# Designs tried in a protein design run: designed miniproteins, single chains, continued (2). Part 78

Each design is a single chain, and the fold is of that chain. pLDDT is the mean over its residues in the fold that is shown.

## One batch from the design tools (miniprotein)

Design m6579
Fold by ESMFold2-Fast:
Structure m6579 (fold): chain A 67 residues (1-67)
Amino acid sequence: DLGEQLILAAGKGDLETVKELLAKGADVNYRDAAGFTPLDAARHFSPTEELREEIEKLLLENGADPN
């Protein structure tokens, strides 16, 4: 599932994989079984502030709900 892959990539700070998955039509607002969105994963799990900021920006530019 592209949405599950997007959550994982966002949590890892994998900017290139996030870009690729969004280009493939991954649901930017997908919720996993625990209720996590890609934006939630980026905010809670990104390994650095720089990667967190870049991924949050990318997700928000692609229509992620900020709340």
Scores: mean pLDDT 84

Design m6580
Fold by ESMFold2-Fast:
Structure m6580 (fold): chain A 59 residues (1-59)
Amino acid sequence: GVNDYLFLYAIAGDLEKVKEALEKGADVNLKDAEGRTPLDYAKEQGHEEIAEILEKAQK
């Protein structure tokens, strides 16, 4: 679903698709099987702008 795609887009660095997933109601606080959020993956991959947007969406 949209939550699974949010993880994919955060890892891939696709800013436009991250914004689209958030508009569709993706849960930014959802953790995967490894206990990581989309924000954790964006930070790990160095996608700073995506990390900023995801952090703002958690607040």
Scores: mean pLDDT 81

Design m6581
Fold by ESMFold2-Fast:
Structure m6581 (fold): chain A 98 residues (1-98)
Amino acid sequence: SKLEQLRQLLRAAKSPSDLPVNLVLTDGSTPLHMHALLGSLEGVERLLKEGADVNAQDDNGRTPLHVAVEVGHEEIVKLLVENGADLNAKDNNGNTPL
């Protein structure tokens, strides 16, 4: 569902950059979650520079770091950690990102 929401938003928007930094999707996801899911290094870096909350949690308690690790985007994982991502943040199932 999250991937399908992203695909629909990307079809409607000319670029992920057209979305507000603090936009919240129906599942509590932010643009930072979206760019982490897509593997967009440039998008993640831009959003963090614009003051995006690196530790924002969706409705399942997942942070952008949880998403980046799940998808295997190693460079985004490193970028999020360098920008203060909480390695011990727990989702609603008690799982940390690592």
Scores: mean pLDDT 75

Design m6582
Fold by ESMFold2-Fast:
Order: C-alpha cells, then structure tokens, then sequence
Structure m6582 (fold): chain A 64 residues (1-64)
C-alpha cells in the first residue's frame, strides 16, 4: 500500500522522502532488492531533486 510505504519512509514528517528513507521502508516490508528500490526512486523523482513526495510515488505506482 502506497500510503503505508510513504508513512514508513517519511520518518522526519516533512512530506518528502529520500532514497535512504525509501530503502529502509522497503526493507521493513521484506523488499531488499537495491536495484528495484533505486529504479523506483529514479522513476518517481520526476523533478530530479533527489527527493520524492507522496504525489510522485503515487503517480509512479499507478502508472505501473
């Protein structure tokens, strides 16, 4: 669930997540494939600013 992944990743509550936060959240869900996490992050980060927000992550997952 997108909302659960985002809540787990957004540990500082600022409404954006970094690659490390996403990786940590995915690990807690049993997903340890670094290549998959990197691919998700790169595709979701449409602005290329090195962070993703809930809207970017949601759009990525709904498009796939």
Amino acid sequence: DIGKIFKLADTNGDGTITYEELKKAMESLGITDEKKVEEIFKKADKNGDGTIDYEELRDYLLEK
Scores: mean pLDDT 71

Design m6583
Fold by ESMFold2-Fast:
Structure m6583 (fold): chain A 160 residues (1-160)
Amino acid sequence: MAPEIVRGREAVFAAAERLLRGKRVLVVPSPLVRPVVEYLLRNKVLEKLLLLESPDPELQKLTEELVELAKENGVPVEVVKPSELEKAVEEADAVLFPVDLVSEAGDLVTTDALTLYTARLAVERGKPIIAVAAESQVVPSLGDLPVNIPASEIDVLLVL
């Protein structure tokens, strides 16, 4: 089925709140996903936040900032190691991650192997998948780029 495509910051926040209210959410941390997660934490929308640990030092700092913000807002938070990802996907009620490019058809490309593995594992476990893109990452077609997450595997695309 084609994904629900939600565009613009206010609509994205309202959709994320509607979709993730009272859920345990596995998140792949990124600067792109950050505004959505901060909104959900400040509004106490989530039952639990699961943050995937990155080997990238900039994404580690972002993960620490989101852990502090979750604690300040009284939202339960756990940092998930890549070795524990399968268990974290089983525990999650939805998965939220960034993408590098999106077609107008809703087909996605990610260059991050951990994001791609998280997405595939969520599909295999029948978990709701929420992708986050910037408007600048939406293209008319991916051309010859390998689609690695087809539109049929995504429930919702959030465009900031």
Scores: mean pLDDT 96

Design m6584
Fold by ESMFold2-Fast:
Structure m6584 (fold): chain A 105 residues (1-105)
Amino acid sequence: MSADMRRGLELLASDDEEARREGLRLLARAIAAGDDINAPDPETGETALHIAARKGDLEAVIFLLTNGADINARNPATGKTALQLAEEAGHKEVADFLRSNGAVR
């Protein structure tokens, strides 16, 4: 995993919206350089889409899906999808968006 991908995932997990926007910029740069948008974090098993859904960041979810994120990717450590994480965290708007775009539990 590139330094941009690792840092992008770290920033996307922030409670600070500005830090999450910086995370998306780094992820966009990493993807442009050939990194896999669906690459899980080796320590947590979370993809960028899992993190965005758990944080309730609809803008990040839309960005990731338009750039080829697998809407039904499961965390290899927990078995959870982005939809399950959004529902568990109470992020109704993100959960509704994911369901409307083909996400399953």
Scores: mean pLDDT 86

Design m6585
Fold by ESMFold2-Fast:
Structure m6585 (fold): chain A 84 residues (1-84)
Amino acid sequence: MVYLLAGRYYLSKGEYEKAIEYFKKAIENGDEDTKARAYILLGEAYYKQGKFDEAIKWYRKALELNPDAGERIKKLLEEVEKKA
């Protein structure tokens, strides 16, 4: 939980590189729910950096881990893919 909170803090400050570091730590140390959230937030951080290929990669991982959120994640993927 701490890593997700730190990542969200840096994301809100526009410090995308630091946000990415903390979201990756959340994936390494978290349960499946934490990993699903971290993958979506990694996608968002990369998207805000203009790294659309990385954003697509992490949104796809979120979709694999949580198919029940599939429609929401698919909409995020479509939005990024239109800009890539």
Scores: mean pLDDT 80

Design m6586
Fold by ESMFold2-Fast:
Structure m6586 (fold): chain A 66 residues (1-66)
Amino acid sequence: PAPALSEDDVRRRIETMEVALEGVPEEARPEVQRLLDEMREHLRAGDYVGAARAYDEFVRVLSSLE
């Protein structure tokens, strides 16, 4: 089961990802950018379940960089 996110939760997660994108290594940027684009698409569609999954994948990517 995907976590329940509100629209505001999705917007804040997008902001977090935008800030993180500026600080990630260049080799990770395309993957983070792709996930950020997926988050924006999910927000536009009102698919907060899809947004939660994209954010979980983003967190996993960041964890692999540390």
Scores: mean pLDDT 80

Design m6587
Fold by ESMFold2-Fast:
Structure m6587 (fold): chain A 65 residues (1-65)
Amino acid sequence: SDLLNQVRERLREVLRVSRSSMTQRQLADSLGISQSTLSNIMHGKYTPSRETLVRLAERLGISTG
């Protein structure tokens, strides 16, 4: 769904903007997921459940409707 792409784009943006002050591990911890899960989502190796996707979107400030 479109939501997965929005979450992935926001994660890339946050890491790009914060690259000097935030690691991928710290971002994952702030979202309540493991670094491995974050990496797999960003690289398209894992699609989280809808519930997890909605939670991530809300924590990232993305409207879920």
Scores: mean pLDDT 78

Design m6588
Fold by ESMFold2-Fast:
Parts: sequence; C-alpha cells; structure tokens
Structure m6588 (fold): chain A 81 residues (1-81)
Amino acid sequence: SEKEKEIKRVEDLISRAQALIAYLQGEIKTLEEALKLFKENNYPQEVIDEIEKRLEEHRKMLADLQAKLTELQNEYNKLKS
C-alpha cells in the first residue's frame, strides 16, 4: 500500500539521519579533543581559530539534523497511528 511505502521511506530517512548524526558527533568530539590539545600546547592562534570555526559549522549541522530527525520521527509516529 502507499502507506506502507511511505513508512519505509521515512524509516530509511530516519536511519540515514541517525548515521549522519553519529558521524558528526564523532567528528565534533575529535575536533574538541584536538582544540584542547592545541590550546594546552600553545599552538598558533590561526590554527585554533580554524578548528573553532570547523566546530561551530559541525555543531550547526548537527543541530539542523537533530531537528530534522525529530520531524521525521513525528511523521513516522503519525503514519503508525
């Protein structure tokens, strides 16, 4: 049925969003650890600024994806009701 196809489509999108969120969380953690080490070892400010910028960009992407995942989960719940 069309409803079953739509449920599967949303399930696939949720799975992809969850995988990308997990990836971004890993990247953010790696960048946070690098930032801490670079600050502790007095790396040039230009290097620190670049990592901070990348962290800001990744955190924004993560927030946007988490919001999208919430929308997809709400859509999924409505389809299952």
Scores: mean pLDDT 90

Design m6589
Fold by ESMFold2-Fast:
Structure m6589 (fold): chain A 63 residues (1-63)
Amino acid sequence: GPTLIAVATKTVPLNNASVLGFKEGDKLEILKFLDSDLVVAKSLKTGKTGLVGASLLEIVEEK
């Protein structure tokens, strides 16, 4: 099925329970859109899920 993958445009060194931390260039799977500015995403490096600002992501097609 179609997997929506995005690339992080900057590093976010956050480690709280609700917000996902990542490095610039990391690939994330978008799991759900919450609103125009927030998504739930899964890091493909760590397998962790969390909230991500949509403006921090550039959507690319399925790998």
Scores: mean pLDDT 76

Design m6590
Fold by ESMFold2-Fast:
Structure m6590 (fold): chain A 88 residues (1-88)
Amino acid sequence: MDLAALRERIAAGLDVNAADEKGRTLLHEAARRGDLEMVRLLLENGADVNAKGIGGITPLHLAEAEGHEEIVELLLENGADPNARLVR
């Protein structure tokens, strides 16, 4: 989803914490892709910074795995748990 489509869906009442079949939220996707503006928009609209997908994967884990340092910092500033453990 691009940033404009995300803004439109939020305005239409999108649940920003809705998870797919893998427990992944839009915040997981934005963090993995390195989309800093989308991460900011989601957090401003109440996205759960500590949302856990399958295996306990959080948006912070995805941002760290992909090397998106600015997103890692933004997530930590918004209360991401740096000590969250992945389930294997």
Scores: mean pLDDT 78

Design m6591
Fold by ESMFold2-Fast:
Structure m6591 (fold): chain A 60 residues (1-60)
Amino acid sequence: MKKLYRAKKDVLADAPAILPFKKGDILEVLKEYEDGMLLARSLTTGKTGLVGEDLVEEIE
C-alpha cells in the first residue's frame, strides 16, 4: 500500500529541491530521510521534491 500524507498548510518552494503544495494536498512518500525530511510526489500537481514531515500528516 502506498504511504500517503496530507498537507497541513500551504508551502512555497524556496529552492528547486523543495516541493510546493497547498493545504489538503495528498502526497505520496517515495523516501524518508533521517532529519524528518521526506521525498514525496504531489498527487495534485505530479511534482516531486523534499517536504518536512512536520508539515504533513499520515493518512491510513
Scores: mean pLDDT 77

Design m6592
Fold by ESMFold2-Fast:
Formats: sequence, C-alpha cells, structure tokens
Structure m6592 (fold): chain A 76 residues (1-76)
Amino acid sequence: LANGEDVNAQDENGKTPLHKAAEEGNLKKVEELLENGADVNAQDKNGNTPLNIAVKVGNDAIIKLLKSHGAELVYP
C-alpha cells in the first residue's frame, strides 16, 4: 500500500482497492489488501463484492483466496 492509503477507501463508484485488484487480476495486491484488513465483502454502487468481480473476470486463484477469507457472492 502507498504511505497513508486507506485500504477500504471507496471511489466515485463505491469501489475499494480490493474491488480494483480483483478486476485487474492482481493476486499479490489482493493478498496484501486482505492482510491489511480490507473488507472482503465491501459492496460497490452496483452491489458487487470483490468476489462478484473476481467471478466475472474468471480468475480462479483470486476467487479461492477471497473465499478463504469469508467472501460472499451477492445476488441481485
């Protein structure tokens, strides 16, 4: 994390750094964010969790990592 960055800061779309790392397929960043207390079930403005995004992208490694930390899929 950059110095002074809030691990759970939300952008204009309600996306946390964890949402963005999952969307990018950045496994190392997902791991670092979870280790620093990222909210694994944070919802963006569309109600998507980081796990919803990882499933959409199809990154099995990130899906497994998020599930191991208690991540849940949100249904519409």
Scores: mean pLDDT 80

Design m6593
Fold by ESMFold2-Fast:
Structure m6593 (fold): chain A 86 residues (1-86)
Amino acid sequence: NEELEALNNILLKTPNGDLTPLHLAVEDDSENILIRVEHLLESGADVNAQDSRGRTAYDLAIELGREDIAEFILEKAKELGQEVKL
């Protein structure tokens, strides 16, 4: 759905720079992080979308030391046919 894809790639202005919903999911300390990331990617979130600092959600996960989330993003993007630009 093109409308959901556009919404999932909208930059939200925050003190940490302009973030997409996928970036916000990665920053969340909730137990549901992987479920939220999966839902966003399946709903058309662009895995290569960058915040105002040029960081993807993958880059942010690495910066936060959340390698499990970073690996999940790569595997899920691959399953959905998205090319990850590292």
Scores: mean pLDDT 71

Design m6594
Fold by ESMFold2-Fast:
Structure m6594 (fold): chain A 58 residues (1-58)
Amino acid sequence: SVFERFDKDGDGTITKEELAQVLAERGEADRIDEWFKAADTDGDGTINKEELEKFLKR
């Protein structure tokens, strides 16, 4: 899983910057702001492992 590479603390969250790296590796870097805004409903600047995995499995 790509999430394990970025979730160094094992807390199941990553930052927007780390998500941008994941999306860039998939060729979807241009969607970072759109996707992050949709996944980060609270605007905290982080997303959960579950949210990321749901998006990647899509």
Scores: mean pLDDT 65

Design m6595
Fold by ESMFold2-Fast:
Structure m6595 (fold): chain A 62 residues (1-62)
Amino acid sequence: MAPALARATEDYEAKTPEELSFKKGELLEILEVVDADTVLAKSLKTGKEGLVPASKLELLSE
C-alpha cells in the first residue's frame, strides 16, 4: 500500500513500547495497514514509528 497522510482525531497514550503516543491534530504518515483496527504509522512531529489504532486517525490523502 502507498503511504497515506492522516491526522489524529484525539490524544492517545501508548499502551506498549511498540505503540505511538500522539496529541489531537498531530500529523501521521501511514506506512502499512497491519489489520482492520491497527496501522503502522510515523509521527511527522517526532519521526518515530509505531502501531496506532486506526479509529484514532482521520485520512487526509484518500
Scores: mean pLDDT 78

Design m6596
Fold by ESMFold2-Fast:
Structure m6596 (fold): chain A 63 residues (1-63)
Amino acid sequence: AALQAQLDQATADYNKAVEDLKKRIEEAGKKSPKRAEGYRNALKVTEKQYQAQIDALQAQLAA
């Protein structure tokens, strides 16, 4: 129950962050390639953080 609530919250936060970053990449892409690259890197970090959180919750459940 608690793990599912944490998973749902993590998924909601992830989806919001991804949507925000994709908009920033699109807006910055033509005006500032450097800024667009920064947002693409932030997106990769966000994806890794979400995956790490899922992995941590699954590892805790398996222990």
Scores: mean pLDDT 78

Design m6597
Fold by ESMFold2-Fast:
Structure m6597 (fold): chain A 63 residues (1-63)
Amino acid sequence: TQELNDRLLAAIARGSPEEVRRLLAEGADVNYAPSPGGPTPLQVAESMGREDIVEVLREHGAT
């Protein structure tokens, strides 16, 4: 679980929507934040301007 969540953030940072979809399908937490008040997957994708990844995350329940 922890490894999948860390890999999800890395995939978002790399800009790979396909890897993001795969990790979410494997059980990664779409709302994982490594620290309280830290950046969520959705916030990271939005800061990068990756609308394709933002859409994938929202489809999986990101807030």
Scores: mean pLDDT 78

Design m6598
Fold by ESMFold2-Fast:
Structure m6598 (fold): chain A 61 residues (1-61)
Amino acid sequence: MQYYRALSDYEGKTEEELSFKKGDILELLEHVSGSLYLARSLKTGKEGLVPLSGVEPTEGP
């Protein structure tokens, strides 16, 4: 299981994109295309597309 920590706040541009706050932990689910990944927020339980350029790998909770 792979986790990423948000480096800054991000507001999703569409219903398919995940919104998150700095410090939120995201669980990586699958690679969709290019730099977009399907992830789940451990804070909200919501799933959505996220660009990995704004997050860093972490050990998780």
Scores: mean pLDDT 77

Design m6599
Fold by ESMFold2-Fast:
Structure m6599 (fold): chain A 65 residues (1-65)
Amino acid sequence: PEIWVVKALVDYEAKTPEELSLKKGEVLTLEVLDDSDRNWWLVKNLETGEVGFIPKRAVEVLERL
């Protein structure tokens, strides 16, 4: 499993049930489930258990585990 610690660079409001919302400055521990899309990651938030898409450009990768 690919686990990354990321920081949200911007507020992002989920527009569909398949997307996750982000708050600017939030630090997230994510399992990357699918990165085949150019613009979106399919991730699991390991703190909340939520699964969904986030925009790749909305986060900074701090650490890859």
Scores: mean pLDDT 86

Design m6600
Fold by ESMFold2-Fast:
Structure m6600 (fold): chain A 62 residues (1-62)
Amino acid sequence: LDIYAVASKDYTATEADELSVKKGEVLRILAQVDSKHVLAQNVATGETGIVPSSVLGAAGAR
């Protein structure tokens, strides 16, 4: 099952491997990188990158 989360706030990438997201965007969680960061894909744009887990609000499984 794929895990999805909704961004709870806007986030602008500050490092080369990070993903910028807007509040309300749906992210597909691909992997947990560490306790505070995930590798995610923005479902609307198809872009992939690292986001802080604090950016994630709601999570669901398919």
Scores: mean pLDDT 76

Design m6601
Fold by ESMFold2-Fast:
Structure m6601 (fold): chain A 89 residues (1-89)
Amino acid sequence: ADGDIAALVKAIANGMDVNAKDADGNTILHWLARNGHTRMVELLLLTGIADVESKNNKGQTALDLAKENGHEETAKAIEKVAKMNGKTA
């Protein structure tokens, strides 16, 4: 809900490490991509500090998880940032 986005933004503003990994090697970007939270993914990518190439313990990026779970709009948002940062853009 709207309160969840506000809580996330506040946590980031207070120094939350957006690249911190859980027990499975997933960052918050992985979790949001896996669940199709496109707006929250876009907000994290706009911070410029989220590592879009970070791999979890299964070798999956956030883009891989978005595609695997059928979240096409989320995958498209991640691909735009990946192309801007890679030599293959």
Scores: mean pLDDT 75

Design m6602
Fold by ESMFold2-Fast:
Structure m6602 (fold): chain A 62 residues (1-62)
Amino acid sequence: GKRLARAVYDVPATGHDTLALRKGERVLILEEVDENWWKAQSLSTGRTGLVPKKYLEVLGEV
């Protein structure tokens, strides 16, 4: 399945195709784009975008 993760800090949108998240917000990991960036979908808003993986804590698979 897809990996479920949680933002461990508030994440601002820092550029084009990035995803803003609030601390505690849950996301599905869609793709590992590179070693530092994951493509994720917010479960609260449905928005997708790039998030620095260092701000995400993996909770499990769904």
Scores: mean pLDDT 82

Design m6603
Fold by ESMFold2-Fast:
Formats: C-alpha cells, sequence, structure tokens
Structure m6603 (fold): chain A 60 residues (1-60)
C-alpha cells in the first residue's frame, strides 16, 4: 500500500487543514498508512499532501 498509486472513487472535500481535497478520478500516491481508515497521500495533479479516507480510494 505505501508507495502505491490510488485513484479517487469519488469527490472529497477536506473539512480540516490536515485533510486533502480531491476529485473523482484523481491519482494519489500513498505515502503513509495512518490507521485502518486513513492514509497520508499526495495528489499527483495538485502536488498537495494530506490525510485521505481509505474507502474513497481504489488502489491500482
Amino acid sequence: MVGDIARAKEDFEASSPEELSFKKGELLKILEVVDENLVYAESLTTKKKGIVPKDKLEIL
């Protein structure tokens, strides 16, 4: 999982400065696994990093 590229399954809007907003179909690189529900990722489109719900991602 860490180092994998994931695709966003749906749009997500960050509710805190620690979270990453993204659009459906956006590609994200998984940098760290935070817990069972959350990962720390970087958007390949925006180059921004943040916490992402794992259930919003499809691992490629």
Scores: mean pLDDT 82

Design m6604
Fold by ESMFold2-Fast:
Structure m6604 (fold): chain A 62 residues (1-62)
Amino acid sequence: MKFIAEVLDDYNASSETELSLKKGELVLVEEVVDDDLVKATSLTSGKKGLVPIIYLKLLKNL
């Protein structure tokens, strides 16, 4: 299930598979990978990567 989420705090990617995000950015969550990680696309940059779910606030289910 896809949804739009807001980034709650700045996140700096620690690997090339992860997505760096700024507080207040909107992302499209495309897939839940596990309990801690989602695959997301930044709506600001169009970049894709893994993001810890704890940094995201669900806004809208698609």
Scores: mean pLDDT 81

Design m6605
Fold by ESMFold2-Fast:
Structure m6605 (fold): chain A 74 residues (1-74)
Amino acid sequence: MFSQFTIEDIEELKRAFSLFDTDGDGYISAKELGTVMRSLGQNPTEAELQDMINEADIDGDGQVNYEEFIQMMT
């Protein structure tokens, strides 16, 4: 419930997100989200990734912006 992430962890999340947000538009796909999380040492299941996307992606486009990504991780 409470955030288990420190400021340093949030900085790692920013860095990982930026690696896949090459256009700087602030969006990543579900596949990119899975890769980002694995690069951070996480091993989410396909169902967990889909659940996270569904919670963040109100439009159902399968894309997550940076703010939604941080909220999902914290």
Scores: mean pLDDT 67

Design m6606
Fold by ESMFold2-Fast:
Structure m6606 (fold): chain A 59 residues (1-59)
Amino acid sequence: MELYEATSDVTAVTPDELSFKKGDRFEVLGRAPGGFYLARSLTTGETGLVPASALRRLS
């Protein structure tokens, strides 16, 4: 499992993106264009795009 943690609060700009808080954890499912990951939030269970620059790898 590719486990990542949010380093900042982020508000979604498009419907395909997730909003999240600093400290929220994500399972990264894949890579997306434009510097995004396709990820599942471990806090909400939602799947969507998250900016890779806002995440830190834990595993």
Scores: mean pLDDT 83

Design m6607
Fold by ESMFold2-Fast:
Parts: structure tokens; sequence; C-alpha cells
Structure m6607 (fold): chain A 62 residues (1-62)
């Protein structure tokens, strides 16, 4: 999972300052698996980092 690229399946609006807001289709790199429900990720579009729910992401297929 760390180093994998995922994309947002829907828009996500950050609820806390430590979370990452995403637009549908935005791609992120996984920096850390925090727990079963949360990742620390970096947006490949903006370069911003933050926590994001796994439920709003899907792995980019090759």
Amino acid sequence: MVGDVYRAVRDYEALLPTELSLRKGERVEVLKVVNENWLLARSLETGREGYVPKSVLEKVAA
C-alpha cells in the first residue's frame, strides 16, 4: 500500500485541518497506512499531504 497510487472515487471535504480534501478523480500517493480506515496521502495534483478515508479511494489499475 505505501507508495501505491490511488484515485478519489468521489469528492471529499476535509473535516479537520490534518485531513486532505480531494476532488473526484484526483490521484494520491500513499505515504502511510494509519489504520484499517485511514491513510496518510499526498495529492499528486497539489502536493498537499493529509489523512484521508480509505473508503473514498480506489487503487489505480495498470
Scores: mean pLDDT 81

Design m6608
Fold by ESMFold2-Fast:
Structure m6608 (fold): chain A 84 residues (1-84)
Amino acid sequence: KKLSEEEIKKIEEDFKTYDKDGDGKITLDELLSQYLGSGYIGTVYSLFKLIDLDGDGTIDFDEYLSYQRTKLFGLDINNVDKYK
């Protein structure tokens, strides 16, 4: 169960969209700015904190790729039920 080249490319393009500074990292502020007024801010914040294990307020491409892989394989923060 591996990501296809097309799926990886789409994730890379998505990451570049969130990486407004072009530094190869996404900050919480950069990510949240995409969702201002959307009602998804709380979900995005929770997901960012789950990925950002170092607590430095940034995620790199590898962390983002891991998160997206988890989502594509049917596991995300809103629908994680491992006991059924």
Scores: mean pLDDT 64

Design m6609
Fold by ESMFold2-Fast:
Structure m6609 (fold): chain A 120 residues (1-120)
Amino acid sequence: LNEELLIAAANGDAEKVRELLEQGADVNAKGDKGATPLHLAARYGHAEIVEILLENGADVNAKYSEDDTSSPTLGWTPLHLAALYGHKEIVEILLENGADENAKNNLGLTPKDIAKGLGY
């Protein structure tokens, strides 16, 4: 269930995401590096899945968590990933749902800093 939810969120399979959540999959399941379904949907540009996950209680401010502080993804939120990959619609959805635009990742960067650095 939880692993299938992470895969479905990454692949943009909205129907499968809804089915797995109805079956009791953990909306805040953690995969590799502590990535949640919301991180994966935000990274890969799946706006419909972002909305489904938030409606089902996804932690909008979830952070990648690893014991190795050298990881370049440590402390990244879904909003950081949406900004990095230029998914403007997802940035707006996350902010409307209480995403912390001032959250700093392991590099000391906010989502706004990332967007500006990329010319977005």
Scores: mean pLDDT 80

Design m6610
Fold by ESMFold2-Fast:
Structure m6610 (fold): chain A 71 residues (1-71)
Amino acid sequence: MQQALDVAYQAGAEAARLAYDGDPDRARDVLTQGIDQGVQQLVNAGVPEDEARRLAEEAASRGFIEERDRL
């Protein structure tokens, strides 16, 4: 579980850096892929899909905000 959330969080942080560097399209793609990967890992671990998506989106959002606020 934590490993899947770490994947989503790191995707959020990377997306923040890419957006800051002037590549918002790539930032969006990285964010989407990281969330989807986190969801798949959580579902495979037995988390319901709706809960998994919420958790992955929250983790990615946290990563994005924390990295953005550091930039």
Scores: mean pLDDT 84

Design m6611
Fold by ESMFold2-Fast:
Structure m6611 (fold): chain A 67 residues (1-67)
Amino acid sequence: SREDLDRLIAGGGSPLHVAALIGNLALVQYILEHGGDVQAKDSEGRTPLDIAKQYGHEEIAALLEAA
């Protein structure tokens, strides 16, 4: 739900972390086009790339590695 997304962001994740967690490729692309920080770390020190790899979102991981 939206409340779950808000909680993830409040936990130190950026919008790009949330998009990578959900596996929403279109949202990842949109955020990257608008200056999303691929090097941002959440409260556990994970980047959006780390989250994409952890959850098996290979296409998102490839985009984040290229950015």
Scores: mean pLDDT 76

Design m6612
Fold by ESMFold2-Fast:
Structure m6612 (fold): chain A 88 residues (1-88)
Amino acid sequence: LEQFFGLFDKDGDGVITAAELKAALESEGLSPTDAEVAAMIAAADRDGDGVISLAEFQELLAYTGSRSPHDLARRLLAGDRRAEPLTF
């Protein structure tokens, strides 16, 4: 889980920002729009603070059934319609 989160959390600050998420997706050869990145953050960010904490990230993985950061990124990027509001 720590290694999983660390693939997105490039700054090691314990949260994933929109900029870090976009950079991670671009490093995988994807070209997400700002709107797609915002939708991904909104799907995981339950508190509306514009960042994803480790706890929120773990919950997002549980809700989506994603097995890797690549799988999570592809699901959020390609399947925004599959992501209902991911609030418990």
Scores: mean pLDDT 60

Design m6613
Fold by ESMFold2-Fast:
Structure m6613 (fold): chain A 60 residues (1-60)
Amino acid sequence: MKMLVVAKEDYEPKTPEELALKKGEKLLVLEVVDEYYVLAQSLETGETGLVPKSILEPLE
């Protein structure tokens, strides 16, 4: 299921698979990977990568 989310805080990637995020950045969740991560695409940069669920808030 694709859903719109927003980053609640700035995030620096710890692995090459993770996205760098800025607070307020909007993303499209493409896939739920596990209990900690989603695969998402930044709507600002177009980059796709892993994002921790804990820093995301649904845009609804």
Scores: mean pLDDT 81

Design m6614
Fold by ESMFold2-Fast:
Structure m6614 (fold): chain A 60 residues (1-60)
Amino acid sequence: GPKLAVATKDVPKVGPAFLGLKKGEKVEILKEVDEHWVLVRSLTTGEEGYVPKSFLEIVE
């Protein structure tokens, strides 16, 4: 199934390729690009962008 995660804190949108999230917002992990960044899709808005991996908790 899809790899899901939850934002553990508010994530600021720092640019057009990046995604802003609110604490508790659920996302689907589309790609782990490196040890620090993941490409995600918001399950709330459907928007896609990069977020810091450390701001997410993976849920199975």
Scores: mean pLDDT 83

Design m6615
Fold by ESMFold2-Fast:
Structure m6615 (fold): chain A 81 residues (1-81)
Amino acid sequence: LLAEARELVERARRLEAELRRALAAGDLPRALALLLELNDLQVRLAALADEAGTPEMRRLYEEVARLLDEAARRLAAAVEA
C-alpha cells in the first residue's frame, strides 16, 4: 500500500511537470488530458488512503490533491489568457 502510494505520488509529479510543459507549448487539449490523468491518480490514492487509515497515507493523498489543484489553476489561467 505505502509503496504503491509513493509510486502514484511520483507519477503525479511527472504528470504535473508534463502539464506545465504542454501549457508552455499552448497545447490545451494535452494539458486537459494530463489534468484528467492527475484526477484519476488522486481517486486511486484516496481509495488507498481510506483503506490504510494512516496519517502517512493521508499526507500522500494531500500531496496529490495539491498537485491537482495547482494544475487546474494553471490550466484555468492559460484558458483566460
Scores: mean pLDDT 83

